Designed miniproteins, single chains, continued (2). Designs and how they scored, part 19

Each design is a single chain, and the fold is of that chain. pLDDT is the mean over its residues in the fold that is shown.

## One batch from the design tools (miniprotein)

Design m4628
Fold by ESMFold2-Fast:
Structure m4628 (fold): chain A 97 residues (1-97)
Amino acid sequence: SEMEEWLKEAMEKAKTELEKELVKLRKLRVEGTPEEELIERAKKIVEEAYEKMPEEKKKKIEKLLEELAKQPVNPSVPEEIRKLHAMAYVERQELEK
């Protein structure tokens, strides 16, 4: 019940398909899905989204990832998950224009 209410609220707040995919991955993590499986799922989402993406948007994502890599704090987040977050952020920015 509480998990279902959280998921519904998070899905309602997600405005892009990539944000919804991030919510689904977060649900799987809470349900005890292994990190390796979460990384594999993120890789598939990234690959499918990237294949359909315009080159200009790909460049924006690559630039954002390059700037994030320059940060003095390097959080222990898998690259695939980080890339998916960057893609979702760029998609959200495009939606708000």
Scores: mean pLDDT 75

Design m4629
Fold by ESMFold2-Fast:
Structure m4629 (fold): chain A 95 residues (1-95)
Amino acid sequence: MEEKLRMEIDISMELISASVYRRTELSEDQIKKIDEEIKPLIEQSLKAKQQGDTQKSLALMVESLRKASEMLKKLGADKAAEEYEKAAKLLEEMR
């Protein structure tokens, strides 16, 4: 019943975590700044999903990943930025 939701969350978190390990060129402060910028969008996405608004939830998650990608690219982490952009496209295709 709830296993599919847990798998979707786990896959999303694993994609984010894999990107973090490849950000060894970024300072902890830079990573934290990205996390602080995307966290409100992720929280709004989860609230929308709890309210049954799956389309809004996916849209907010895609926006958070694209925002993280843009911030990573500005910091010179082009490979990490590309991974977040690919994750955003995959989620957008799931609509």
Scores: mean pLDDT 69

Design m4630
Fold by ESMFold2-Fast:
Structure m4630 (fold): chain A 74 residues (1-74)
Amino acid sequence: TDVKKAYGDYVKQQIIKKIPDVKNDPKTMQKMVDKAIKTSIDYSKAFGMDISKGFVDLGIEMEIIDYRAEQRRS
């Protein structure tokens, strides 16, 4: 199943809501979407569960935290 197709727009909208400026950098947005989905899949596998909104939301939150940390460091 294509998890990115099912959740990609949702992930993108949540990232834009938290970091509106990222809409002007489609490459950074695409990397964050891809990483959030990968993290979601990795966690679902680690817990032996199917992908869910909870795992997707966790992946999104981790990417937002990482982005904000990178901006403060740079």
Scores: mean pLDDT 80

Design m4631
Fold by ESMFold2-Fast:
Structure m4631 (fold): chain A 111 residues (1-111)
Amino acid sequence: MTKIQKLKEEIKKDPTNIKAYFELAYIYFLLQEWKEAADYFDKIVKENPDSPLTVLAHYMAAQAYAFAGDQEKAREHLALARKVLEDNPDAEKKGIEEYRKLAKELFGLKE
């Protein structure tokens, strides 16, 4: 079973597993599969709207949609990120901290 297949099965068993969504989205992003990457970042914000990663997921989705040529979806995600920050000014800082935890676990990076 490939890493992608394992991550898809983890998501199917637990749709709230934000780590699996993020890892899968990031793999597609590195493969330059922009539409797939954007779809999985979009699923993070839809399935986990209260996650500290929501602002970062919106920014990553916007970038992936822009690279895919979907300017409308890119702008939509940027507008949603701004709304989250308007309601919670610390959301970006919380998202960065949560990303650092994920990067440490996924890539063995030390902070």
Scores: mean pLDDT 76

Design m4632
Fold by ESMFold2-Fast:
Structure m4632 (fold): chain A 83 residues (1-83)
Amino acid sequence: EEERREEALRRGLELLDEAERILAGDATAVLAVRNAKRDLEAAAEAGIEELAAMLRGAARMFRAHPATAEQGRELERLAEELR
C-alpha cells in the first residue's frame, strides 16, 4: 500500500514537472502546476484515496489544454491504477 502510494506520487510529480516545463513562460499556468504539486504531496500524506482524487483533479485540469493533454492522460492512468 505505502509502496503503491509512493510510486504514484513520484510518477505524478514527474508528470507535473513535465507540465511545468511545457508551460514555462506562462506565469499563471506555472503557478497552477506548483499548486497541483503541493496539493498532490499533501494528498499523498492523507492516504491513497486522497491521492487518487487529487491525481484525477490534476488530470482534468491538464487535459483541458492541448499542450499538456498527454500529461493529463498519464495522470488519469495513475489515478486508475490506485484502487
Scores: mean pLDDT 83

Design m4633
Fold by ESMFold2-Fast:
Order: sequence, then C-alpha cells, then structure tokens
Structure m4633 (fold): chain A 66 residues (1-66)
Amino acid sequence: MKRQRNVLGLIATTGDPRMIAQLLDTSVGTVNKILDELVQQGLVNSRTINGQRVYSLTPQGQQLLA
C-alpha cells in the first residue's frame, strides 16, 4: 500500500517511470510492476507517446490520494 500510494502521488507530477524510480530510489522494474497493478485496478491510465509509455491518474486514482 505505501509503495503504491507513493507511485500514485508521483504520477500526479510525472508520467515517466524512470523519473519515479529515481525519486523513490528503486528500480524501474519495481515501478513498472506497481504501475501495471495500478492500471489493472483502474487507478492509472497508460499511453504510448513517441515509443515511450506515459502514465496519468484516473478520477479513481485521484480520489485514493485525497
């Protein structure tokens, strides 16, 4: 729960998994696993822009942070 909440909070400021991994001092693989779980739960949307996956909060994800 704590890690998922931290990732959700950072998605509000950046959609880049690499930047999130750097800010949380963890691996990109760990962040990608958490992001995939959050997408499956409907808390985060993923899109591919210029070959890069970017992430944004859904309304449900925003409610979870509030």
Scores: mean pLDDT 77

Design m4634
Fold by ESMFold2-Fast:
Structure m4634 (fold): chain A 85 residues (1-85)
Amino acid sequence: SLEELKKKLEELLVEGKLEEALKVAEEILAIQKTTPSLASAAKMSPEEYVASMAADMLRSGTVELSEETLEFLEKNRHLIAPPGA
């Protein structure tokens, strides 16, 4: 299910398993692309999706992200909205 994939993505981002996280993001986006109500989100790249989710997790403060995930966010911050935008 979509919720199970999102949970798995969050776990992979906490662990810093970015290659596996990108693969899970591709599966999420493929499901969203076939669902008309989610078509806007389906236009994102896997990198944009991973960066957005990791940024949301970091802002929420609910989990501590790995150094690999933080470095990925730093490299890809141009793919996410700036704070307060």
Scores: mean pLDDT 73

Design m4635
Fold by ESMFold2-Fast:
Structure m4635 (fold): chain A 70 residues (1-70)
Amino acid sequence: MPSPLEVRVAAVLVEAAEAAGSVKTQLSPKELAERLGVSQSSVTRALNRLKERGVVSYDEKTGKYSLTEG
């Protein structure tokens, strides 16, 4: 079962993607932490779990996360 924070992180990425018109819209852990009002370390743990489940992709060139297409 995803944690409540995993659901919230995914929801913010979906909202950002819809606002920008692209599922490849990238957010950093810091931006996610600021939007959610939580620590960056908590967001990073949630992002790692979402990545393990194939929900998000990490871009090492930008240091940011986006929704996985597929």
Scores: mean pLDDT 80

Design m4636
Fold by ESMFold2-Fast:
Structure m4636 (fold): chain A 101 residues (1-101)
Amino acid sequence: SEGDRRALALLERALEAVRELIEAVKAGDLKRVIGLTIRTIGILIEAERTEVSPELRPPAAAALAAIEAAVRAALAGDVEAARAHLAEAERALAELRRILA
């Protein structure tokens, strides 16, 4: 239960960091791109280390994979692919919230 809430909070923070990363990439703000990338990776590492209930493992893994793919696409300059992966992450987070409700 505590791990489940922590994982959701970390993944929501990572999602917001990726939204900011996409905007920094669009603006060509290299300093912000670097800082947001480091921040997002740190949050994802903490989320991956967080143990979750068995029923949350599939949507948590899906959210992690989608956020990682969004970061990778954003760093490649593929804003459209980054947004598509961000939408996948949002769907996985909605499932996490539904299970925790």
Scores: mean pLDDT 89

Design m4637
Fold by ESMFold2-Fast:
Structure m4637 (fold): chain A 65 residues (1-65)
Amino acid sequence: MLNRKAAVELARDTLVSLGLPEKVAKRLQEEIVDKLMREKNSETVDGEDVVRAAIEAAREYKQKE
């Protein structure tokens, strides 16, 4: 289980590794983690869920851009 800070850092690293600009990754990282925490009503999230959500967000961004 990751706290919000660790989850945000993991999401950003995943997004950047997939070729997204840092400014876009920084915006999406907060959105991804906040959505996961809201859906689970929890202060912690699984790293696997964070990575999966970041990959999907990156795919959606690339399809639109």
Scores: mean pLDDT 80

Design m4638
Fold by ESMFold2-Fast:
Structure m4638 (fold): chain A 100 residues (1-100)
Amino acid sequence: AEEAAEKAKEEGREMAEAGKKAGPLAGKAGESAEKTGEHAGELAKKSNTEESAKAAEAAARGLRIGAEAGRSGDELEAMLGAGSGATAAGMAAGTSKLAS
């Protein structure tokens, strides 16, 4: 759970930075994804369940794909990646909140 949470936070930060390079809309989407990923990570640490860890890992994966798209300079792909990452992070937060 802790490793997955740290990974989600790290990938969220990379997404925010990559988004800014891709364009202003991708930058804002990346910033939102970073905050959502950090929140999901903190909730995963608090719940400390396999479900929360798996959800946090899914969030980290989505955020990483978005960051890679942003680094290529494709603003649309960066925005889609940020959205997918934020959605996965939101699901991770929800899973942690509903644990048990």
Scores: mean pLDDT 69

Design m4639
Fold by ESMFold2-Fast:
Structure m4639 (fold): chain A 73 residues (1-73)
Amino acid sequence: SSRLEAAIRAVVAAVQEAAKTHGTDPAKISEAANAALAEHAPDLGLRVPEAASVEEAEERVRAAIERLRAAAA
């Protein structure tokens, strides 16, 4: 689905931008991912939970992207 492919690109772009501006704040990374998910794939009900570290936030974002890819297949 081109819509879900666009959602994947939006999540990746939002997370990359958040990492550039707030790379030490895992809450900002999760917030950026959740904003993109709500905008581009609200029907899937996907949410990245709050993380204690940037590394944990990145892993949770990766899991959400994998779910988007599975839905797009």
Scores: mean pLDDT 82

Design m4640
Fold by ESMFold2-Fast:
Structure m4640 (fold): chain A 56 residues (1-56)
Amino acid sequence: SLQEAVDLAKAVAQRWKSLGLSSSDERLRGLKTYLRSRGFSDKEAEEAVKAFEETL
């Protein structure tokens, strides 16, 4: 579901934040690919990436 994709992306963002990792286009592309591979739709992956960026 969209909420599951968003929750997963936010969890990844919190982990990256704790490790001092910054957002980059390559890393965001990787996150989208990962979410799609987990069975989320393109729309769900895009919304999750937006939530990820807002959390960082």
Scores: mean pLDDT 79

Design m4641
Fold by ESMFold2-Fast:
Structure m4641 (fold): chain A 70 residues (1-70)
Amino acid sequence: EEERQIENLALWIADEKGRETVTDEDYEEARRLLELGKLMAPSGKAGAYRIAGKDDEAERYEKLFEELRK
């Protein structure tokens, strides 16, 4: 389960950075995000971005957290 989540996150990170290929750095960042996702309340981070007027970032974080929960 977590292996699939890490793979999906790594693909998402690579895509966000404009790469067509996933790198070891993307996998490492995916693992860090998964651990962060376990520690952070979903509403807290997304809420902070929305208050700052960064709705796109808030939506991305909400989707990322939704992916992590699956």
Scores: mean pLDDT 65

Design m4642
Fold by ESMFold2-Fast:
Structure m4642 (fold): chain A 66 residues (1-66)
Amino acid sequence: SPKAEADAWMRAVKDHAKTLPPEEAIQTAQAVIKRLEALGKKHPEYRDFLQEKIEEIQKLIDELRS
């Protein structure tokens, strides 16, 4: 399901933020945002849920840049 896929990507992004250099963690997080945006276009019923996850990832990217 789109929710299960998003949850798996969120776990990966958070793990990468702890384990990878910031530059690589940001690049991986940006790729996940692109995947979640594509998923939201295919499944509009999950759009609000996926947008919330995208915003969470964007905040994490901003923290990694600081």
Scores: mean pLDDT 86

Design m4643
Fold by ESMFold2-Fast:
Structure m4643 (fold): chain A 64 residues (1-64)
Amino acid sequence: MLKVWLVVAETLEDAQKAGKELQAKHPDVAVIATPESKKEEAIEKGKEMAKEAGGELTVVDASK
């Protein structure tokens, strides 16, 4: 079963950087990067992906 991690940061660029590092350490996890301004819609999408994979959604705050 796959896990889905949502990486949230102040900017999309910061979130993508943190997400890339997490994806490299956890290749069995689907990592989604999002800025705080889109956090709510990204959580909804992450839950859908986790449901399809039979896994869990985890939210990771990378920066504020």
Scores: mean pLDDT 76

Design m4644
Fold by ESMFold2-Fast:
Structure m4644 (fold): chain A 62 residues (1-62)
Amino acid sequence: SVEEALELVAKRSNEDAVKALKEAIENPTEENIELIKGAAYALKDVDPELAELLEKIYEELK
């Protein structure tokens, strides 16, 4: 799931977004977990496939 999310972010976004997601996963502070949750929520209507993967990562990290 993490690898799938990183691949989709790489294809549908930019290198900065990939780096930000990777850093949040590698350092799962409360702030970083909330950032992943917020990203999943923001993408719900725009990219539901990526939003579901990010929500799954959030559930694994919390």
Scores: mean pLDDT 77

Design m4645
Fold by ESMFold2-Fast:
Structure m4645 (fold): chain A 83 residues (1-83)
Amino acid sequence: SAEALAAAERAAERLEADPELRARAEAVFEEAKPAILEALAAGDREKAAEILREAVRRVLLVAGLSEEEAEAAAELAAALLAA
């Protein structure tokens, strides 16, 4: 959705502008990465999408988005992986 895309763009700009915030976001994703790769290797795209959704949501919250904005953008990312 346009709403989710706009929220994701704002988050990306904030992370790009703030090295400390970017490092925190990278740490969240690095923690999730092994589980995502394991699920994908097992052919479990639904599980991989669920783990990615939660990781993206956490990253967006670190970037200062609201819970609603973070959830909408994270669901979009998960849907793209599950397709």
Scores: mean pLDDT 78

Design m4646
Fold by ESMFold2-Fast:
Structure m4646 (fold): chain A 67 residues (1-67)
Amino acid sequence: APVGTYRVTHDIPKSALTTGTLKKGEIVEVLENVAGSLPMARVRVLSTGEELLIPETAIRDALEPVE
């Protein structure tokens, strides 16, 4: 996903594919894309400063760019 600011549109629970949880309504910043066998992105939760790795598919399905 492009670097930038996104709103979480659907809750993303902690799973084997995520390092934490994201709740609907959180604002996150995509910092970098991590290449590998499963495409991932590093995101920062703006309210807490916490950084998480989440799969690109979760970004596509549950994050929406903030305009």
Scores: mean pLDDT 73

Design m4647
Fold by ESMFold2-Fast:
Structure m4647 (fold): chain A 93 residues (1-93)
Amino acid sequence: SHFKIAEEIAKEIVERIRKAAEENNDKIIASPREFSDEELEFLAEKLKENADKLAEEGEITEEIAEKIKNLPLEALKYLIKKIQELLLKLAKE
């Protein structure tokens, strides 16, 4: 399932963000505002376009970048929603 792959990627990205915040003594802040469908589509297209650059900058692995490039739009939108959901849970704890 593309949605299962998207969920696994979201969990890995959020864990990297959590570790980076802990290392830099930063607080995780997440907005409870839901993205519109248009915002999710825009962010999904931008994520796919910039996947290789994010891997080059060390923000994600090359394996994750390849998976992102091969996910359909609906799975990428789900990935973004899942990242926001997981970040919001961390910010509340």
Scores: mean pLDDT 83

Design m4648
Fold by ESMFold2-Fast:
Structure m4648 (fold): chain A 70 residues (1-70)
Amino acid sequence: SDAEIRQARIEGAKIVSEAVEEQQANPSMTLDQLIEQIKKRADELGKTMSEDEREVFYSFVNGRLSELRS
């Protein structure tokens, strides 16, 4: 449903936002470490989602990771 898709994107945005804020508070954290941390957190949360939610969630997170690498 649209609500489930919206919620999956909100959860993805939270994971990315929280990790970016942690990197800003810790200037020793590299971009590679930030990306690895986001992937690890996304994998743990994604396991709790339905297949449809998980697909949207991972797609969103991977899109944000690609933007961070650009």
Scores: mean pLDDT 82

Design m4649
Fold by ESMFold2-Fast:
Structure m4649 (fold): chain A 68 residues (1-68)
Amino acid sequence: SPEAEALFQRLSTLVEELIRAHPDLPDELRAEVMRLVQEAVDAYLNSPDPVAELERILGRLEEVAARA
């Protein structure tokens, strides 16, 4: 799905930007980011609705970025 691919790409970009901006990210936030990345990979590969799942995960990741 082109839409799922675009969402996965946006999520990947946000993770890269977050890590670059915050190399000393607290362990708890780093663990949350890593869990969201794993959820995104699983959703992209295995979900019956990868677009809806990736949109949800992207929103959660944006919330984590706001707390960084």
Scores: mean pLDDT 85

Design m4650
Fold by ESMFold2-Fast:
Structure m4650 (fold): chain A 81 residues (1-81)
Amino acid sequence: MEDRELLEKLKSPDKEVRIEAAKKLAQSPNPETRVEAARLALEDPDLEVRRTLVKGLSQDPNPEVRAEARRLAEALAREEK
């Protein structure tokens, strides 16, 4: 239930709320929730939200979560060129 509330906060119009939600979602014990958070961050216009999830998930023990974090990092690299 808390994971659903955090995923909804990632869609907040307030970027500070989205950054806080991203930090908490990166610490979620559920790998499915961490994958979904990374996918939602790909659609986020704010690069700081994406950077927050890349930092939280790039060393994740789950290989699917690491793959989504790598996708986020590659999207960031293209925009910071």
Scores: mean pLDDT 80

Design m4651
Fold by ESMFold2-Fast:
Structure m4651 (fold): chain A 80 residues (1-80)
Amino acid sequence: MTQEEVEEIAKQLIKEIDEVKELVEKGEFSKEELEKLLESLEGAREQAKELLEKHPSEELKELIEKLEELIEFIKKKLEE
């Protein structure tokens, strides 16, 4: 995977994360779906951190920050 490909993927994922956050805020997900989403996002965060070590970029840093924000938001929703 090239540096440019990593940056392009990161930009697309950031947009998808923003869309998912809106759906979570609207209550479109059940508790079970939120738990499954949380597991997927935690895995994606770890993969993004590994990619950042190999291909440092601002887009990957932003992606990781957005993933961490969404993970914390979902954790709060699951506590309700």
Scores: mean pLDDT 81

Design m4652
Fold by ESMFold2-Fast:
Structure m4652 (fold): chain A 103 residues (1-103)
Amino acid sequence: GSPLIGDVPQEVLDERDQKMVEEYTEKYGEEAGKLLEEALQHSREATRALREGDYDKAVEHARKARDLLRKLSELIPDPSKSASVYTSGELLYIGMEITAEIG
């Protein structure tokens, strides 16, 4: 595996995620913030499951995160841009690993 994913400290990612939740709550309302926070939690759980080799659990959490992002997009005037901006590195990593295993 590439060491690139280990180059960003987890605390920096956590702070960025918290700031995004606060900004979305302020701009789009409390429901938007909750959807973003839940999506981030499922993204983290999916990444953890992937690292443990539990692909079924990783896929389940990744799907839940994606569904939450779709609901969040309904609350945002530009859902295509919002989904793109919101996509976390963890969710991208999960997508790549699941694709490598299945495809």
Scores: mean pLDDT 65

Design m4653
Fold by ESMFold2-Fast:
Structure m4653 (fold): chain A 120 residues (1-120)
Amino acid sequence: MLKLKRLFLALVAGELDLVVETTEEIPEFKPAPQSDIDKALSAVDKELLEKLASTLGLTPEEFVSWLISTLGLENAIEFLKLLQDIAEGKISSRELAEKLGISEATASRLTKSLRERLAK
């Protein structure tokens, strides 16, 4: 847990040097609508989302916004639902392996890792 947060902070520190060179461009369109964030937030359990976001030092809204920015709204929602199914034990390691195209052994390690991170 601490190592992942440290790696994330190191990457963010590296990217901060690039922010100094950005000009403030006001987009003609409104920023991504709050409704997209609300749709993603409503797709999963609030407590689970808060736990996942806190492992990265983010708020649930920041975490969801980052996922939407990285994956797009539909893929972000699918990813969050998959994480919820793993955390709630609603998906087997075999079913997860089939959905992600990975080995069952890798799926078992991912489910264990996620559950350990959510156990405070």
Scores: mean pLDDT 58

Design m4654
Fold by ESMFold2-Fast:
Parts: sequence; C-alpha cells; structure tokens
Structure m4654 (fold): chain A 74 residues (1-74)
Amino acid sequence: MLVEEAQRLLEEAKGAETNTRNTRLGGRRQGDQLRAEDAERAAEFEQRTDDMVAEGQALADELRARGERLLAEA
C-alpha cells in the first residue's frame, strides 16, 4: 500500500513537472508573439506565466518529496 501510494504521488509529481514545463514553453512562445503586437500585454502575460510556473514547481517538489518519504518508510 505505501509503495502504491508513493508511486501515485511520484506519478502526479511528474505530471505537474510536465505541465509546468509546457506552461513555461508556451508562455515564452506566446509572450514573444504578443510583444510584437503589444508590449504591455506581453509583460502582463509573462508575469502570469512566471506565477504559474512557480506554483507548479512548488507542487511538483511537494509531491515528489512526499513520495520519496513514503518509499523510505518501506
């Protein structure tokens, strides 16, 4: 049971890391495109993307740490 729970948490952490990476890449691409049209809008979008990336990274780190702790208890 602990191993299954740990595996589930590590899987969720990997998903969160992938989503965070995709958000960062998509945000950079979108920001570059918006900058050509509207610098103010680009700056606002970049700030929001940075916030989302920081939040996603924190979640991934938390889930991974929890999963690793459960594995260590086995």
Scores: mean pLDDT 80

Design m4655
Fold by ESMFold2-Fast:
Structure m4655 (fold): chain A 75 residues (1-75)
Amino acid sequence: DFLDRLKERLLEAGFTEKQAQRAVNAAAMAGLYTDDPEEVAERTKELLKPYFSDEQVEKAAEIVREVLEEELARR
């Protein structure tokens, strides 16, 4: 559910299908370490740095943080 929403938001933000899937996979891996939105976003940045530009890394991490905050607010 969270990962499906994250992918949708990334695609809406202009990421390609491959980029969105890579960011979703990175966020899923980051979520194994912590469920804090800021920490997940920072971990996601580190995982995406080899594959994304600096601008894309920051944009993807911001979207990850926002979507995770939204999911936690529903609990």
Scores: mean pLDDT 83

Design m4656
Fold by ESMFold2-Fast:
Structure m4656 (fold): chain A 59 residues (1-59)
Amino acid sequence: MSPAEITIAKVGDRYVAEVTNLETGETIRVTAETEEEALKKAQEVAKEHGLEVVKITVH
């Protein structure tokens, strides 16, 4: 499994989570109304792409 990082930031009235593959630099972006929903969506995306989440950062 490739290691991945999830970064979550509040942008205006929404939360944006980015799932970054640390080996390739590929980034997948998801948006949600809450930080919890953004994290949940990001973790599901990582799982679907065979990524192991090694770090989570919230801004």
Scores: mean pLDDT 83

Design m4657
Fold by ESMFold2-Fast:
Structure m4657 (fold): chain A 59 residues (1-59)
Amino acid sequence: SAARQAVRDALRLQGYNPAITKLLSSAEPFTIQKLADALGVPVQTVYRVRAELKEEEAP
């Protein structure tokens, strides 16, 4: 839950970490994997949090 919260905050405007934002802006195809590694969480957690944020903003 704490790790999921960290991913959620990182993907949100308010909680964006500059290092994580840079990883997301990277041209690398493993952007999700890099974000997961930066936060120490499984890639599936990043995908799930992204889906949750998408549901909150665009039903």
Scores: mean pLDDT 59

Design m4658
Fold by ESMFold2-Fast:
Structure m4658 (fold): chain A 93 residues (1-93)
Amino acid sequence: RVLEEEKEGREVTVSFPDKEEVTASDIKVSGDGLLAAVIQLGIATELVAKANGDTKAKFPREEVLEIVKRIIDSIPNLEIVEETETGFKVKLK
């Protein structure tokens, strides 16, 4: 149920380049400010932990896809409305 709240403001797009290796800085999160910030922080935290604190580490694209899906799944009432090879569009239920 949406109470005339900006539906688009609750939509976030996560995108990354169509290449085999992705860095944390290659991942772009846009849309709802708070939701985008939470998703970005989750992704950054997972990547930094996996890289043992190396913020310049490169990751296989498939591994980044798995991390992003896991972060989305960890946020309650968040659903993937669109999935492509280069990213996801998500929104709150």
Scores: mean pLDDT 72

Design m4659
Fold by ESMFold2-Fast:
Structure m4659 (fold): chain A 81 residues (1-81)
Amino acid sequence: SSMDTLLAVLTELARELGLSEEELAAVTRQVRQFLEALKAGDFARAEAIIAELRARLGPRHPAATDALASWLRWLIADAQA
């Protein structure tokens, strides 16, 4: 499932970035909020969550953040189709 894939990617990202348990929990919570926004058709909120993730992870890990953001935007496009 897309959630299982997201959790796998987040787990690998946490290992690479040295995220704490608290940081991983915060990112996981934001991803859950993103999926709930998609289910509700609230695409503005979904885009805002991507911006929050970019602000959180982007400064030190731009390439990984860009890859994650691109994937999440693909999910928005798929939900709108």
Scores: mean pLDDT 77

Design m4660
Fold by ESMFold2-Fast:
Structure m4660 (fold): chain A 75 residues (1-75)
Amino acid sequence: SELEKIDEEIEKVEEAKKNDPSRSAYYSKVLEILKYKKLILLGINPEENQKNLDNLTAELEAELRAERARLAAAR
């Protein structure tokens, strides 16, 4: 059921990327995060994939924080 949920989320993000190509880089990063989550659930190199997931999640959070600050400054 967790694997099915991740596969469903991947499909939704791929559709979102298709419908909004201006945010393509963001959605590509989200898809990579979901890929690492799937690999961890499958028990494939869980330690290395968790490290990759943590690093990529931290990068995305930093980018979203910077974007939020930029939008607030532009008001």
Scores: mean pLDDT 83

Design m4661
Fold by ESMFold2-Fast:
Formats: C-alpha cells, sequence, structure tokens
Structure m4661 (fold): chain A 83 residues (1-83)
C-alpha cells in the first residue's frame, strides 16, 4: 500500500538503518553497537519497526561475520519486542 511505501521511504529509521547497514558491511563492531543503540532508542511507529526488522534480517543473511550476526540477531529480537 502507499502508506507502507511512504513509511519505508520517509521513515525516521532510514538514516539510522543506513548507519547500521554501513557498520555491518565494514565489520565495525563498535560503530554497529552505537548505530543499533540509536535505532533501538528511536521513537518508531509499528510500520517503521517492521520495515527496520526486514532490513536487518536482509543484512543478517548477507553477513559472514559471527560477531556481526550476533549483534544483528539481538537487534532484530529487541525491535520485534517493540511491535
Amino acid sequence: SSLIESALHDSKSLPLLQKVLEAARNKDVEALKKAIEELLNADLSPEQLRSAIGALEAALEATTDEEIKKLLTEAIKQLREKV
């Protein structure tokens, strides 16, 4: 629906998600922890939370680093608890 597309595109989580995805790609554990903390502390709508979960699940499948996998898995769990 147009509401889901708008939430995905103009979501306040999009810049925070970009930080998480960049840190994961760079295997920067410290930056990833900070970006996850910022994302988890953001006042996101349920639609924005579901969009963030989907993006992090895609990032989890793309990574081969075990510490990055652990951090993304925990972040996904924490976001799901907010929905």
Scores: mean pLDDT 75

Design m4662
Fold by ESMFold2-Fast:
Structure m4662 (fold): chain A 82 residues (1-82)
Amino acid sequence: SEELAEEIAKAALERLKALKTELEKEILEGLGGIALGVAKIEGRGARVRALAERAAKILLEKGEKDPRVAFGVAALEAYRKL
């Protein structure tokens, strides 16, 4: 739902605010990829991906510039929520 995507985006934004370096952002992007892979194995990949894509769009609208970082953090938070 849109409300769930907003909640995921809020959690992702709070996580991004704590980051100090480009390397930390790259680590979160990698963790998001791992979360998506695990979700796919568990049969939840499509749901996690759909929520992550919606939440990532919200992050980009709120000022995140790197779409890979936005999607990765959103995917990690979507996995945790579902």
Scores: mean pLDDT 82

Design m4663
Fold by ESMFold2-Fast:
Structure m4663 (fold): chain A 70 residues (1-70)
Amino acid sequence: MSKEEVKKTLEAAIKALEEGNIAAALRGIEDALKGATGEAKKYLEKALEHVRRGDLESAIKYLKKALEEL
C-alpha cells in the first residue's frame, strides 16, 4: 500500500466514523495498518482501541494524528 493510498484510506475512515459507520471505519483502519509504519502505526493502533471501546471522538483524534505522521 502506497503512502497516498494509506492517506486516502484514513481520510475515508475518519469520514465513516463522523457518519457513524463503524464497520467501514474499522475496515479502513485495518487496511491502513497494513501500509503504516512508525508513529503513524502507533496512532492507528490507538485509534482502533478507541473504536472498540466506543470512544469515537478519541478515535477520530488519533486517526488525524496518524494522518499527520504519514
Scores: mean pLDDT 83

